# Ledger of designs, part 68: designed miniproteins, single chains, continued (2)

Each design is a single chain, and the fold is of that chain. pLDDT is the mean over its residues in the fold that is shown.

## One batch from the design tools (miniprotein)

Design m6355
Fold by ESMFold2-Fast:
Structure m6355 (fold): chain A 59 residues (1-59)
Amino acid sequence: AVALAAERHAAALEFLRTPDGVRALRLAGEGYTHEEIAREVGVSRSTVDYALAVARAAR
């Protein structure tokens, strides 16, 4: 639903503001898969997928 989508977007943006989110962006740039990034950072693969999509849209 719209409310759930907005909450997920806010959570992804918040994650990207953390040191772990910044590290996830760097690992993606280095060629790591989203699953590998999720395991290294300690978050769900869905969190990485959505956060990286939001990051691409933001800049």
Scores: mean pLDDT 74

Design m6356
Fold by ESMFold2-Fast:
Structure m6356 (fold): chain A 99 residues (1-99)
Amino acid sequence: GAVEAGELAVRSAEEAVRLAEEAEAAARAGRVEEARRLLLEAEVSLGLARIARGVARIMLERGVTDREEAERALEEAERAIERAEEAIERARAALEAQL
């Protein structure tokens, strides 16, 4: 349901943060090719998080879920996605500094 989609969005966003942090570290160490691969993987995980958030929102709008629980899951997903976007931007900046 919407809660499960929200939880998937959080997990995917957290994976994006982990991969982006690894990409930033790789870039700062001069491992440019590893950083590029990790950054791409982070962007894929962020994409999945955004899709899962969209699914949760559609389920909430259609009224096929507990509204309070779904709204809470969506708020958590939105915060997790924002953290992932910030981590990816830091990784991009670190990679660009090596190019």
Scores: mean pLDDT 87

Design m6357
Fold by ESMFold2-Fast:
Structure m6357 (fold): chain A 87 residues (1-87)
Amino acid sequence: SSLEERYKKLAEEVRKIKTNQDLKDLVLKKADELVAEAKASTDPTEREILLGIAESLLAMTIAIDKIENMSLEERKEYIKKVLEEAK
């Protein structure tokens, strides 16, 4: 697919998101697609970039999942710790 076609498709998929779970599912799907592209690539630089993006997306899904599965008190404590690490 052309790059423009990929961007249009991604924009359409994002517009359909209505829940945190749907967002997590989309991000996981995109991470899997990037890993598949990396495995198919013969360019080491392209592979490294694609895998790096996939890792970032996986980190985002873990954060979303952790926040969603937390009680209100646990979410407050988690956010507090993240903000403390930003000092």
Scores: mean pLDDT 67

Design m6358
Fold by ESMFold2-Fast:
Structure m6358 (fold): chain A 65 residues (1-65)
Amino acid sequence: SVEEAEKAAREGVEKDDAELAYEAGVVLAKAGHEDRARAIAREAEAAGKLAAAFGVYRGLEDGTA
């Protein structure tokens, strides 16, 4: 679900977990919540969580392809 994906994305950011962030980013993108995924990725970048940010961006790209 979108709520589970957003929760997973936030957990990925907190842990700087690229894989968890990627999986969540794909689900959010496929559900049409691209702007939400981008916002989470930008917040991760600002917090220095670069692995999580990269994961969300890659998930967004793959989910919208």
Scores: mean pLDDT 83

Design m6359
Fold by ESMFold2-Fast:
Structure m6359 (fold): chain A 78 residues (1-78)
Amino acid sequence: MTTIKYSVDAAGEVTIEVEGDEEFKRMAEELKTLPPFAARVALDLYLEGVMSPKEAVEFAKSVHSPDEAVRKVSELLK
């Protein structure tokens, strides 16, 4: 089983710890290069079972502001 822990520091850096699944590790590496708000939301959607690792990365790349992220999450959870 994959164990996941993530955090965003005051400087906006995303730290992701993962054990197990290599696909998840690849997602974590990509999310580290994206804006922290987008990475946090995408990782949360993956953890809640709403998105696959690939979908989470695509979501994070598609959001340009925190408000846009909130709107897209609301649409996905309907």
Scores: mean pLDDT 70

Design m6360
Fold by ESMFold2-Fast:
Structure m6360 (fold): chain A 57 residues (1-57)
Amino acid sequence: TTTTVTRTPFDTLEQALQKMQELTKQLQADPSVKDYTVEVVRQPDGSYVVEVTEVRE
């Protein structure tokens, strides 16, 4: 079992939300993914990060 955390930075909330939706669909469709969390985090500098935590077998 492998746990991976990926953080992708974006300048705008709209870009981050779009990426979150795309990643959520991909993770839901992937049978090798046992568990996942996708969240958008606002950074102190005003940018946004899409953080994906995925657990694979």
Scores: mean pLDDT 83

Design m6361
Fold by ESMFold2-Fast:
Structure m6361 (fold): chain A 89 residues (1-89)
Amino acid sequence: SELAREYEEKAEEYARRAQEYASLADRAARAGDTETAREYARLAYEYAQQALEYADKALEAGGGSRAVNMATAGALAAIGAGFDAGLSI
């Protein structure tokens, strides 16, 4: 449905942001900047959570397999970045 597509687009946007911040967190961690890595990991987690919420809404609206896959990838990236930065997600 049209509503499912709108939720899928939002899930994809937030998943992309989660992956971007996870990459920034990894870069900061490799540079030894633990404080910056933790901040970016928290942002990655926040965006991953939003992606999962919109993916769930897309599923309820009759779509969502792609949105779920993308949100899951974003969440896994955020979890990895969080572990490297010493955060529990």
Scores: mean pLDDT 79

Design m6362
Fold by ESMFold2-Fast:
Structure m6362 (fold): chain A 70 residues (1-70)
Amino acid sequence: SMSEQFEALKEASEKVLELINKFNDGKLSPEEFKKEMEKITEELKEKLGEKGEELSKELKAKANAYLESQ
């Protein structure tokens, strides 16, 4: 359902924000950030299947764009 997709996205977004904060604080390398992002995207795929795969690609692209902008 849309409600389940929203909840899963919200949790993933919160985890991504935490990773961004740690990266900005110098506590994570770009490589470690990417590794942790892969874990978040795999969780989305497990929770939402095919829709989770689509959402995980969007989230990963957004995170990569953020890293490239720094």
Scores: mean pLDDT 77

Design m6363
Fold by ESMFold2-Fast:
Structure m6363 (fold): chain A 71 residues (1-71)
Amino acid sequence: SLLEEAEKRREEILEKMKKEGVPEEVIEKFRQGLENLLELIRKAKTEEEKENGRLGLDYLEQEARKVIEEV
């Protein structure tokens, strides 16, 4: 399910940021953003809402990757 995929991707993103030495303050901001996105996905009832959730995950994952590359 999209929710299971999202929860797995959240854990992978946050763990990778922590392992790569990203400052805890930055990791906390990403954790909050990902949690807000997961709440949106949990409440999603339509295919459009689910697609918006997936796009949000892709966006945050790309942003996290950029932060990791700059550490």
Scores: mean pLDDT 83

Design m6364
Fold by ESMFold2-Fast:
Structure m6364 (fold): chain A 65 residues (1-65)
Amino acid sequence: LKANLELAAAYLELGQFEEAGKVMKELSLAYPNDPRIKKASDLIILALTKGDPQKAAAELRALTE
């Protein structure tokens, strides 16, 4: 879980949004009712729509602390 969120954050920092989305889709299937996974997915969507992937990556990393 934590390693997968770190991987998604790394993809966001690299601008690889499709790969970050794939990681989150896999986590959503494994943990469908985990609020951390839903928040992480929402952060990726916000990064794509608002244009702040660095902030989204930082908040994803905070979820792993």
Scores: mean pLDDT 74

Design m6365
Fold by ESMFold2-Fast:
Structure m6365 (fold): chain A 94 residues (1-94)
Amino acid sequence: MPSPEEQARAALDAALAYARSRGDEETVALLEETRKVLEELLKQASEEEKQAIADLVRAYVDALFAAEDPATRRRIARSLLATLRHLLAQKKAE
């Protein structure tokens, strides 16, 4: 079984590849920013938090793959980025 960190990274990398294959430049930019926030969050997370983060990222990525239109994909990508930024801000405040 891959680690939670590997699960989160693999899911995000798959979403990036999918967005690029669709020519969805805005979603690509959002996911590249998300990757930076994810790496920072994983450095500060406990092992239990890493699993929760991996589960969260995977759920958003599954929703992104299920989206039939670019507007919905961009909303999902923006929501994921905002959620991870919020979690990182909470960690920095602790």
Scores: mean pLDDT 86

Design m6366
Fold by ESMFold2-Fast:
Structure m6366 (fold): chain A 73 residues (1-73)
Amino acid sequence: MATELLQEAVAAARAGDLEAALAKVDEATAAALARAEELAKEYGLSVEELREGIERAGEAAKELAKKLAEEAK
């Protein structure tokens, strides 16, 4: 699940493993995008809005991971 991958990404970033953290964010984003059409239909959302939201969330998560890894140094 994308949320679990993001939680793993935060844990890796806090441990100072930025490479692992970014990889987990990419996995979570890819998993969410692969299911964007199904999720949009299930929740009555626009597929385009959901895809844009997922991509923006992925970028924000990567920036957070970088900050957490820098703090962990």
Scores: mean pLDDT 75

Design m6367
Fold by ESMFold2-Fast:
Structure m6367 (fold): chain A 85 residues (1-85)
Amino acid sequence: SDEEELLRQFFEQVLSRLPEKAKKEGQKVFDEVLAEYRRLVEEGVPLVDAVEQTRRRFLRRVLEILEKYSDNPSLEKSYARSLLL
């Protein structure tokens, strides 16, 4: 769907900005969160709610990765949080 394509593009953009050492874990999160999105849609969750839940979950998990692997997690967290607005 168009919504899944937009989510994929968004996730790919965020993943590309992760530190090199974090990209493998980021890719795992990407795959897990997209699988969860597909489950929510299949279970009949409204698309708006499925997209919002999926974006929030992805960004929370990205923030956790940045805390682990970034030498300046505060700046990268600020960027990720701006995407929640």
Scores: mean pLDDT 77

Design m6368
Fold by ESMFold2-Fast:
Structure m6368 (fold): chain A 81 residues (1-81)
Amino acid sequence: MQAQIDALLQQIDDLVQQAGDAVRQGDYARGAQLLDQAVSTVDRLIQLLQSSPNPDQDFIAALQQARDRARAEAARLAALA
């Protein structure tokens, strides 16, 4: 369980960093795609945490808020592409 959570968190960080790099290079389409992948990874992490016998509701809420912000940013970048 913990190793899977750690792996998903690392994947999210890597995708967000790659999206930032793409945006800095003017590749808004790739930035949007990478953020969409980050959103999908956050959704998987939320599902995993919700399946826990003692889910951290505050952490889940923070992830949901971050997911919604990333989704909005992906849509904004896609519109600029």
Scores: mean pLDDT 86

Design m6369
Fold by ESMFold2-Fast:
Structure m6369 (fold): chain A 99 residues (1-99)
Amino acid sequence: MKVLAIGVGPDVIEASLFENGELVSHRTVPRPETPEALREQLRALIREFKEKYGVDKVVVATGNLPEEHRQAVREVAEEEGATFVDSGRKAIEKAKELS
């Protein structure tokens, strides 16, 4: 199964695609400064991976971010049917387990 793990940190968004427990693709993009731009970037990133690679599941996590940014990430995760977890490490672990 192809599982996309997305971690949103203070400086960057990291997207890691796993298949059969192995990392097959990785992309790092700058984190946008506003919650609205963050939602747009996350939707675009998830869509790109789904269209290019055929992602089966998405797992999303946030690091230490302002509450408005954490809420923006959670809203996009819920819209995309993604699993939301409390750390980037747990997102990677869960994506490997599911892939």
Scores: mean pLDDT 84

Design m6370
Fold by ESMFold2-Fast:
Structure m6370 (fold): chain A 91 residues (1-91)
Amino acid sequence: SEALEVVERGVPRLPPELDPYAYLRRLLEEFAAQLSELSEEELEQAILFIAAVAVALGISEEELRRLMEEAGVPEEVRERLLARHRELVAR
């Protein structure tokens, strides 16, 4: 999907890492803006991608929840993303 490709390709490179919270906040804002354009399959792929980015940046579940609420991510999508984050952290 074009929306999913924009999320993936529009993501800044991680090395400008000085503020991982600002980076993830921007990613979540872009994600929230695109939610209505995503199919269910594209939404699941975007959720997995964002959860993986949050884990890679060392963002905790509680921090991720706060950032999603601030970005305006709907409750149903927030819970799905948190579940994937938990799965990735468990190893």
Scores: mean pLDDT 77

Design m6371
Fold by ESMFold2-Fast:
Structure m6371 (fold): chain A 98 residues (1-98)
Amino acid sequence: MKLEEIKKKVEELLEEIEEKIREQLKKEGLPLLSEEELRKRAKEILASLIIKLFGDQSTADKYRSGEISAEEIIEKYIEKLDEEDIEKIKKTIEEAFK
């Protein structure tokens, strides 16, 4: 897959995570997040899923310590993701919000 197509699919994944967060907050009767906070949480969730599926222990430790941000994790891995990787992330998002 071309890098531009992967970037587009990653944006679609972030939007899907944002929708899932909104649905879960509504189900639990919790207040809605701002669009900025919602995007931040979506990036944190996506970064955690990328580390879980494709990351190594060193990257996980750096993320946990705050040495690397969620956005930096996404940027680091985006160039290495193929169509099967994107599909795996999407399935994991669906499973996480069941």
Scores: mean pLDDT 79

Design m6372
Fold by ESMFold2-Fast:
Structure m6372 (fold): chain A 64 residues (1-64)
Amino acid sequence: SAKQAQIAALEAQLAALQARKDALEAELAATTDPAQKEALRAQIRALTAEMNALLEQIQALRLA
């Protein structure tokens, strides 16, 4: 269905964002510089917010 296709597309986008988050978390774990750690944490927070928005869209589509 069109709904299932939309959910699949959003799930693919979520998977891509998860991969980016994993890469940033790996950089954070390897980083010792305090300023760079703060910048990486800010990026991870922003990416987590974007992923949460996608999860809300997926949930709304599933419940519609």
Scores: mean pLDDT 90

Design m6373
Fold by ESMFold2-Fast:
Structure m6373 (fold): chain A 87 residues (1-87)
Amino acid sequence: HMKERLEHLEEATRQAVADARLLLQRAKNATSDKRKQIDLAIAGIDHGLGVLRQALAQAQTEEEREVVRRAIAELERLRGEVLELEK
């Protein structure tokens, strides 16, 4: 059970980071709808951060907490990159 929990968290965190990267890429590639894609990217990343923060609160081991904290840090970094697109 504990090993399966960690594997599920690793998969979920990889997916959250992949989703955030896709949102950033869509915002970067946007032309006429750039503002809309930036807003969607921020909303999507903020949703992902909320899910990950809940996962961190439910984490039972330090290894689980480390996996989730790393994903939170990466999503926060990607969120910052999306905000830079407004400059």
Scores: mean pLDDT 87

Design m6374
Fold by ESMFold2-Fast:
Structure m6374 (fold): chain A 70 residues (1-70)
Amino acid sequence: SMMEAIAARLRAEAEEAARFVLTGSPADGDARARAVVERAKREVGDDFALEVLGLLTAAARERAAAEAAA
């Protein structure tokens, strides 16, 4: 269905944003993460947006821990 295709695309974008949070500049990662969460909320719904936000928050905490160790 159209909804399944949208959800699959947004999951792929969330994984890409998580990689940018871990490997790119923090500002670029944050902007990308915010955009994906907003699209997830608008196109799929609040529950899916919270799932995406949780994934991106975990990536941000992993990044912060790595920076603190360096």
Scores: mean pLDDT 76

Design m6375
Fold by ESMFold2-Fast:
Structure m6375 (fold): chain A 80 residues (1-80)
Amino acid sequence: KLTLEEKKYVVTEAIENSGLPEEVAEELGTKMGKWLEENPNASVEEIKEKMREIAKELGLSEEQIKKLIENFEKKVEEAK
């Protein structure tokens, strides 16, 4: 089980390692951070779904979203 701080960390790392445009990465990070604070008990699957939702709203391609989620999954495995 990840803490809220670990969830924020893995989301931030996934975004930073996905090669997204800086403005998109900043907006996604801000929206995800706010959502995590409002949903501190969100599961890994709920976080993945919210990342996909916001990324689609920000106009990311299916390939960019796939890379983002793969990076998130990798960071979750590394974090415990």
Scores: mean pLDDT 84

Design m6376
Fold by ESMFold2-Fast:
Structure m6376 (fold): chain A 93 residues (1-93)
Amino acid sequence: MEEAEFEAILKAAKEGDGEARREAVRIIVDAAYGEVPVERAKAALDALLEATPSKEEQIEMLESLLKRLDSVPTEEAQELKKYIEEKLKELKE
């Protein structure tokens, strides 16, 4: 994925576009399997959080992602889980 294409997806996801939001989730999953840089997954996660209107929905999304990553035995998945756990801590405090 080219940088410009990635940035366009993140912008559209932040604006609430459903297709861009699905692509952002795919970027997170692909990064957990080492197919995309973890830094892009973190940016995609941040864009999804900005697009999510309620704190309760943000928490549900992060908990759902943690469950999806629990079965992924990669260092990338472990780094992403840590990032998500830090975001959850901030939202619950």
Scores: mean pLDDT 82

Design m6377
Fold by ESMFold2-Fast:
Structure m6377 (fold): chain A 94 residues (1-94)
Amino acid sequence: ISLEFSKEAVIKDGKVTFKVNATSPRADTVVAVSVLSKAGELLASKTEQIEGSGTVTVTAPASPDKEYIVRGYLLDGRTGQVLAVKEQTVKVLP
């Protein structure tokens, strides 16, 4: 089980896009991603089912701080049990 966040995000058209790569030895895994502002306000979220591996792309509005908290959860597709959680602060440069 792994959860990897893209190190680089670009602001385009007032939006920022994040990519989350997930891998699981389980065939039935759900990836839930939340993008929060520096203050902890939820800006965007996305949930996708993966089989072994997948990339979840989530788009959030541009923040004046250009700093985001990306939280990823790996969930068991049968039970919804949290298998892994990862959080990363991402700074978006001009």
Scores: mean pLDDT 76

Design m6378
Fold by ESMFold2-Fast:
Structure m6378 (fold): chain A 88 residues (1-88)
Amino acid sequence: ASEEEVREYGRRLGRALAEQAQKDPELARAQVEAAVAETLETGTDHPEAARLAAETLREALEAGLAGDVERAAEIMAEGAVRVARLLA
């Protein structure tokens, strides 16, 4: 996948997360905490990438909870690219 494809994928995820956070903040928090736990548990071969992915998910959730869909999308887009670079 190209960097642009990774960025667009992240942007879509960030928008979806922000929409979920606005409609059901408790479910969004639970989903992000589950994703963070799984990422940190499975990312043992690349701990820096796992940490960055976890931080990106939490920052995107905070933006989504604040109602800033554009910021959540850009946080996930940029984070996805940075994680992909660490895994390459």
Scores: mean pLDDT 85

Design m6379
Fold by ESMFold2-Fast:
Structure m6379 (fold): chain A 67 residues (1-67)
Amino acid sequence: MPSDTEIARAMILMAIGLAKIMHSRGVLSEEQYEEMVARLERLGEEADELSLEEASKKIVDILREAE
């Protein structure tokens, strides 16, 4: 089974994929998309310091607040 860190990183990659889809569909502006991806990539660098619950919450917060 993958580690919690590996699962958190996979969730972050899926969230980046969602951000790309949202941008391609016109839901996010270019600036909103770049900010969202930057925040998600930064979260990925910290994934080994996060529980799955913390990672999940931070991903959701980024997806909701990145404008």
Scores: mean pLDDT 78

Design m6380
Fold by ESMFold2-Fast:
Parts: C-alpha cells; sequence; structure tokens
Structure m6380 (fold): chain A 100 residues (1-100)
C-alpha cells in the first residue's frame, strides 16, 4: 500500500514535468529496462531498479522536493522483493523490449 501510494504521488509529480524533463525520464526508464532485461541474477535486477529510482529522484526533486522521499519508499520496496518477484520483472522487461 505504501509503495502504491508513492507510485501515485510520483505519477502526479511527473504530470508537472516539462517536455524536456519527460524525455529525460523516458530515456532513464528505457535504459533501466535494457539493463534489467540483460541482468543475470535477481540481485542485478534489484541493483538496476534502485539505480533507476536514484536517477529519477535527481530530476523529480527539482519539481517537487517530496520526490526523493517517495522514491526512497520505492527503493525500500524493491530491496524487500523476493527472487521470484525480481525474476518476473526481468521477464516483463524482456517482453516489453521485444515488442519495440
Amino acid sequence: SRAEEALREISEIASKLSEEQREEIEKIGLEAAKRIAAAKTPEEVKEHLVEMYDELAEILEKVDPRARELLEVLKEHVRGMSDEQLEKLREAAREDLAAL
């Protein structure tokens, strides 16, 4: 529930981004998806997700200072994910990239 609330609030902050900031966020997301798809272990998937949230925080905190705290909630959620959950995220990233 906390992670779902953080995602909703981050989405609200993201709606206030300029076109240039939106393009930067999209590039960060695509690059993270590629790294996750290429990951060899659940731990590498976790590391790439955490790095993505850190990169997103640097952009979003300029729009709303709450973004860093909200993304920290998402990072904590990722750190608590099981290997099975991380494997499903890797497969989803592979499927999404194959559809491009």
Scores: mean pLDDT 86

Design m6381
Fold by ESMFold2-Fast:
Formats: sequence, C-alpha cells, structure tokens
Structure m6381 (fold): chain A 59 residues (1-59)
Amino acid sequence: SGAARAAQEKAILASTAPATKKYQEELEKNKDDFKKSSEIIKKGQADLDKILAQLRKEA
C-alpha cells in the first residue's frame, strides 16, 4: 500500500541519516586526501547497503 511504502521510505531516511552524517563529517576532515576520501566513500556505501538489506528483510 502507499502508506507502507511511505513508512519504508521514512525508515530508510531515519536509518541512513546517522551513517550519512558520519561519512559527511569524515569526508570534510579528509577533503584534501583523495585516497582517504575514496576509502570513506566505499565504507559508507557498504554500511548503507547493510542498512538497506536489513530494512528489506523487515518489509
């Protein structure tokens, strides 16, 4: 239903927001270090994938 989809979207945003903020802060700290920035991006993507996989199991 539309309500279930809206609830899932809200849950995704709420669940991913702390990780997104963490990685944005780490990227800002390392903005002049391309290698570190690339590592942070890869780790952030992996963490987001885990959160999304967990939400898919709950849906």
Scores: mean pLDDT 78

Design m6382
Fold by ESMFold2-Fast:
Structure m6382 (fold): chain A 91 residues (1-91)
Amino acid sequence: SSLREAIDESMRAIGRLLRALAAGDEEEARRQAEELVRHGRLLASLIPDEEQRKRVLEEIKALEEAIDDPAEARKQALRLGGIVSEIRASL
């Protein structure tokens, strides 16, 4: 389903961001954070549950606000990963 594909793409994007942050590559981390925001917004648009959709959008906003702060970006990426994992489990 499109929702399962969006979940998988979001999880891959989280992994790419976490790898760039671990490598200390600030330019790549910024690009991967922007990519994760794009995937997260697409994922949110496919979520039927309004509370789950709102939660994803709130975490995406937090990630956007943290894009130039590696420690905070890591924290928000991990939080988003937890939420996406919970959504996957509810399918």
Scores: mean pLDDT 89

Design m6383
Fold by ESMFold2-Fast:
Structure m6383 (fold): chain A 72 residues (1-72)
Amino acid sequence: SAAELESARLLARRAAEAGDRAMLDELVQKVGELAGDEAFGERLRAEVDRALAAGDTESAVRLIEEAMRRAL
């Protein structure tokens, strides 16, 4: 739903800006569960990890948002 997408976006942004890795991992897990595709969740985790390693917080948030939109 649009409300779930907005909530995930806001939570991902706050978590990424705060360096809250546990919350980012929780969001990635939730997306994987909603998609019903374990491989999709693992790929999302790898992509988010790469963005964070590069210091690209905005890309990390966008990846989670786009994945959530596709899973919903």
Scores: mean pLDDT 79

Design m6384
Fold by ESMFold2-Fast:
Structure m6384 (fold): chain A 71 residues (1-71)
Amino acid sequence: MSLEELKELFEKYDKDGDGTISKEDFPKLAREFNIRYRDEYFTDGKIDFKTFLLAVGRSSGLRFSVEEYEK
């Protein structure tokens, strides 16, 4: 999937339009696309788009060039 497709998919599950998916809803997305995730990926019970990209990348071996991967 392209970055744009991943963004569109994320927005589909972002019910509140706040840029996050809840811990309750994210497993539905993860199962549909075989995405592996950890509890640590959630902050205050939500996952943001950047952390979602990390989960996708780790599950499929894809690399996403974003500066904020480098702390």
Scores: mean pLDDT 71

Design m6385
Fold by ESMFold2-Fast:
Parts: structure tokens; sequence; C-alpha cells
Structure m6385 (fold): chain A 55 residues (1-55)
């Protein structure tokens, strides 16, 4: 449902923001942070979608 997809996107966004903050605090370049965020967002989106389908 649209509501479930919105929840998945919100969780993905929250995780991505946490990763960005931790890596920025560690002094990584913004380009590396952007890559890490994109890679993690894709994995988390797939994982959460799979969990919803198994319920």
Amino acid sequence: SAETQAKIEEQVKNVAETIAEVNRRAGLPEEEIEKAVKDFAEVWRELLTGLVNKE
C-alpha cells in the first residue's frame, strides 16, 4: 500500500541521515558519504520490502 511504502521510505531516509552524520563526523569527503548513503538506501529498501511481503 502507499502508506506502507511511505513508512519504508521514512525508515530509509532516517538510516541514510544517520550514516551521513557519522561519516561526516569521521571526516569523509561528501562524495564518499553520498555513495555510502545511496548503497545503503538501496539495500534497506529491498530488505524492508521483502519483510513486508513475508508477513
Scores: mean pLDDT 78

Design m6386
Fold by ESMFold2-Fast:
Structure m6386 (fold): chain A 88 residues (1-88)
Amino acid sequence: SERTERLAELLLRQRPEDEPEIRELLEESSLEEVLEALELVKKALLEHGGLTVLGRILDRIEYTVELLEEVRPEMAEEIKEKYGIYDL
């Protein structure tokens, strides 16, 4: 969806000024839409490559989870579980 693509774009940019729009998109999105956005972020970062690519992917997932803990705490826990953040 356009919402999913916009969320992915903002998460990739990682600009502080985009946080209010990201929070609004996270409040309006389903779990499936947030997961799809994170997979788009992961794909884009992998396509641009580099030795630190996994760290950059983890950083975007952790940032998204931090915002979700404030606006959608149950979804935050499910995303942590699906990405195995505790067991990395």
Scores: mean pLDDT 85

Design m6387
Fold by ESMFold2-Fast:
Structure m6387 (fold): chain A 100 residues (1-100)
Amino acid sequence: MPSFAELLAELARLMRERGVPEEVLTYVLLLFHELHKLDPELATAAVRLAIELLRAGASVEEVVRAVFDFLLAHTTDPAFRAGIERARAALLALIAEHRA
C-alpha cells in the first residue's frame, strides 16, 4: 500500500496533468495535509477517491464535489463539518476564478 505522501504526490501529478493551477493544487494539498492531522484514515480514503475519479476521466470540478460529499458523509463533528463546507466554497471559488 502506498504511503499518504506517495498518494498526495500521485494526486498532485494527476491534477497537474489536468491543467489545475498551482494555487488550486497548493490549497488542495494543504487541505489534505490538515485533514490527515485530524483523521488519517478519512484523509487517505478521500485522496484515494480523488485519484480513482481522476483516472476514470472525471472533471476536476466533479472530483472536488464528490470528495467533499464523501467527507461530509463520513464526519459528524459540527465544527469539522463547518470547516469542510468553508474549504469546499473556497476551493470552488478558486477554480472558478482561474477558469474565468
Scores: mean pLDDT 83

Design m6388
Fold by ESMFold2-Fast:
Structure m6388 (fold): chain A 62 residues (1-62)
Amino acid sequence: DFDEVLRKVREAIAAGDPEAAHNVVVEALRTGKLTPEQKEKLAEFLRSHGLERAAEIVRAYR
């Protein structure tokens, strides 16, 4: 769910692995578990951590 997605993204960022963070985001979007509100929060979180590409992907999925 959303909390687990954020946790995994933070863990990947802390490990210095933006690719792993990107993969977590893409998988969460693909499973359709995120609400539109959660997608906006996730995109903002990603952008604030310098993951602009991942943020754009989240927004593109609607």
Scores: mean pLDDT 78

Design m6389
Fold by ESMFold2-Fast:
Structure m6389 (fold): chain A 52 residues (1-52)
Amino acid sequence: MTKEELEAEIRAAGFVLTADGKTWELPSLPGTRGPPLLRSFVEGLFEKYKAL
C-alpha cells in the first residue's frame, strides 16, 4: 500500500490530519475527544487492518 492510499483510507474512515500534519483526529465520533493520535501509530494500525 502506498502512503497516499493509506492516507486516503484513514480519511475515508473519518479521520482528519491536524493542521501541522503530525497527528490524526476523529472528530465525527461523538465524545471521542482525547489527545491527538500520533500519525505513525494510526497509519501503522490501518496498514495492519488492511492486511486482513
Scores: mean pLDDT 64

Design m6390
Fold by ESMFold2-Fast:
Structure m6390 (fold): chain A 89 residues (1-89)
Amino acid sequence: EISKKIEELINELIQEYAPKAQQAYQTMTPQQQKDLRKKMVLEMLKKLIDKLKELGLTDEAKQLAQHAADVWASTDPEVAAELEEIAKE
């Protein structure tokens, strides 16, 4: 079941990034914390997309990248543009 595999990948990324975020937040301003969250979410998405491609799930990887681009288009058009490039390869 593909949804379970995606959940496993998401959990692996959360386990990797949550401790790093907690440590970094101790020394950061509120603005730096927002910027770090944005950067970490992008990094997690890129790693998830790469992992899906490694598993042969190229169509799912493209769909995820395009959906993320659509979600971020109104709030962060630069981020959306980067995700669209990933979706196009």
Scores: mean pLDDT 71

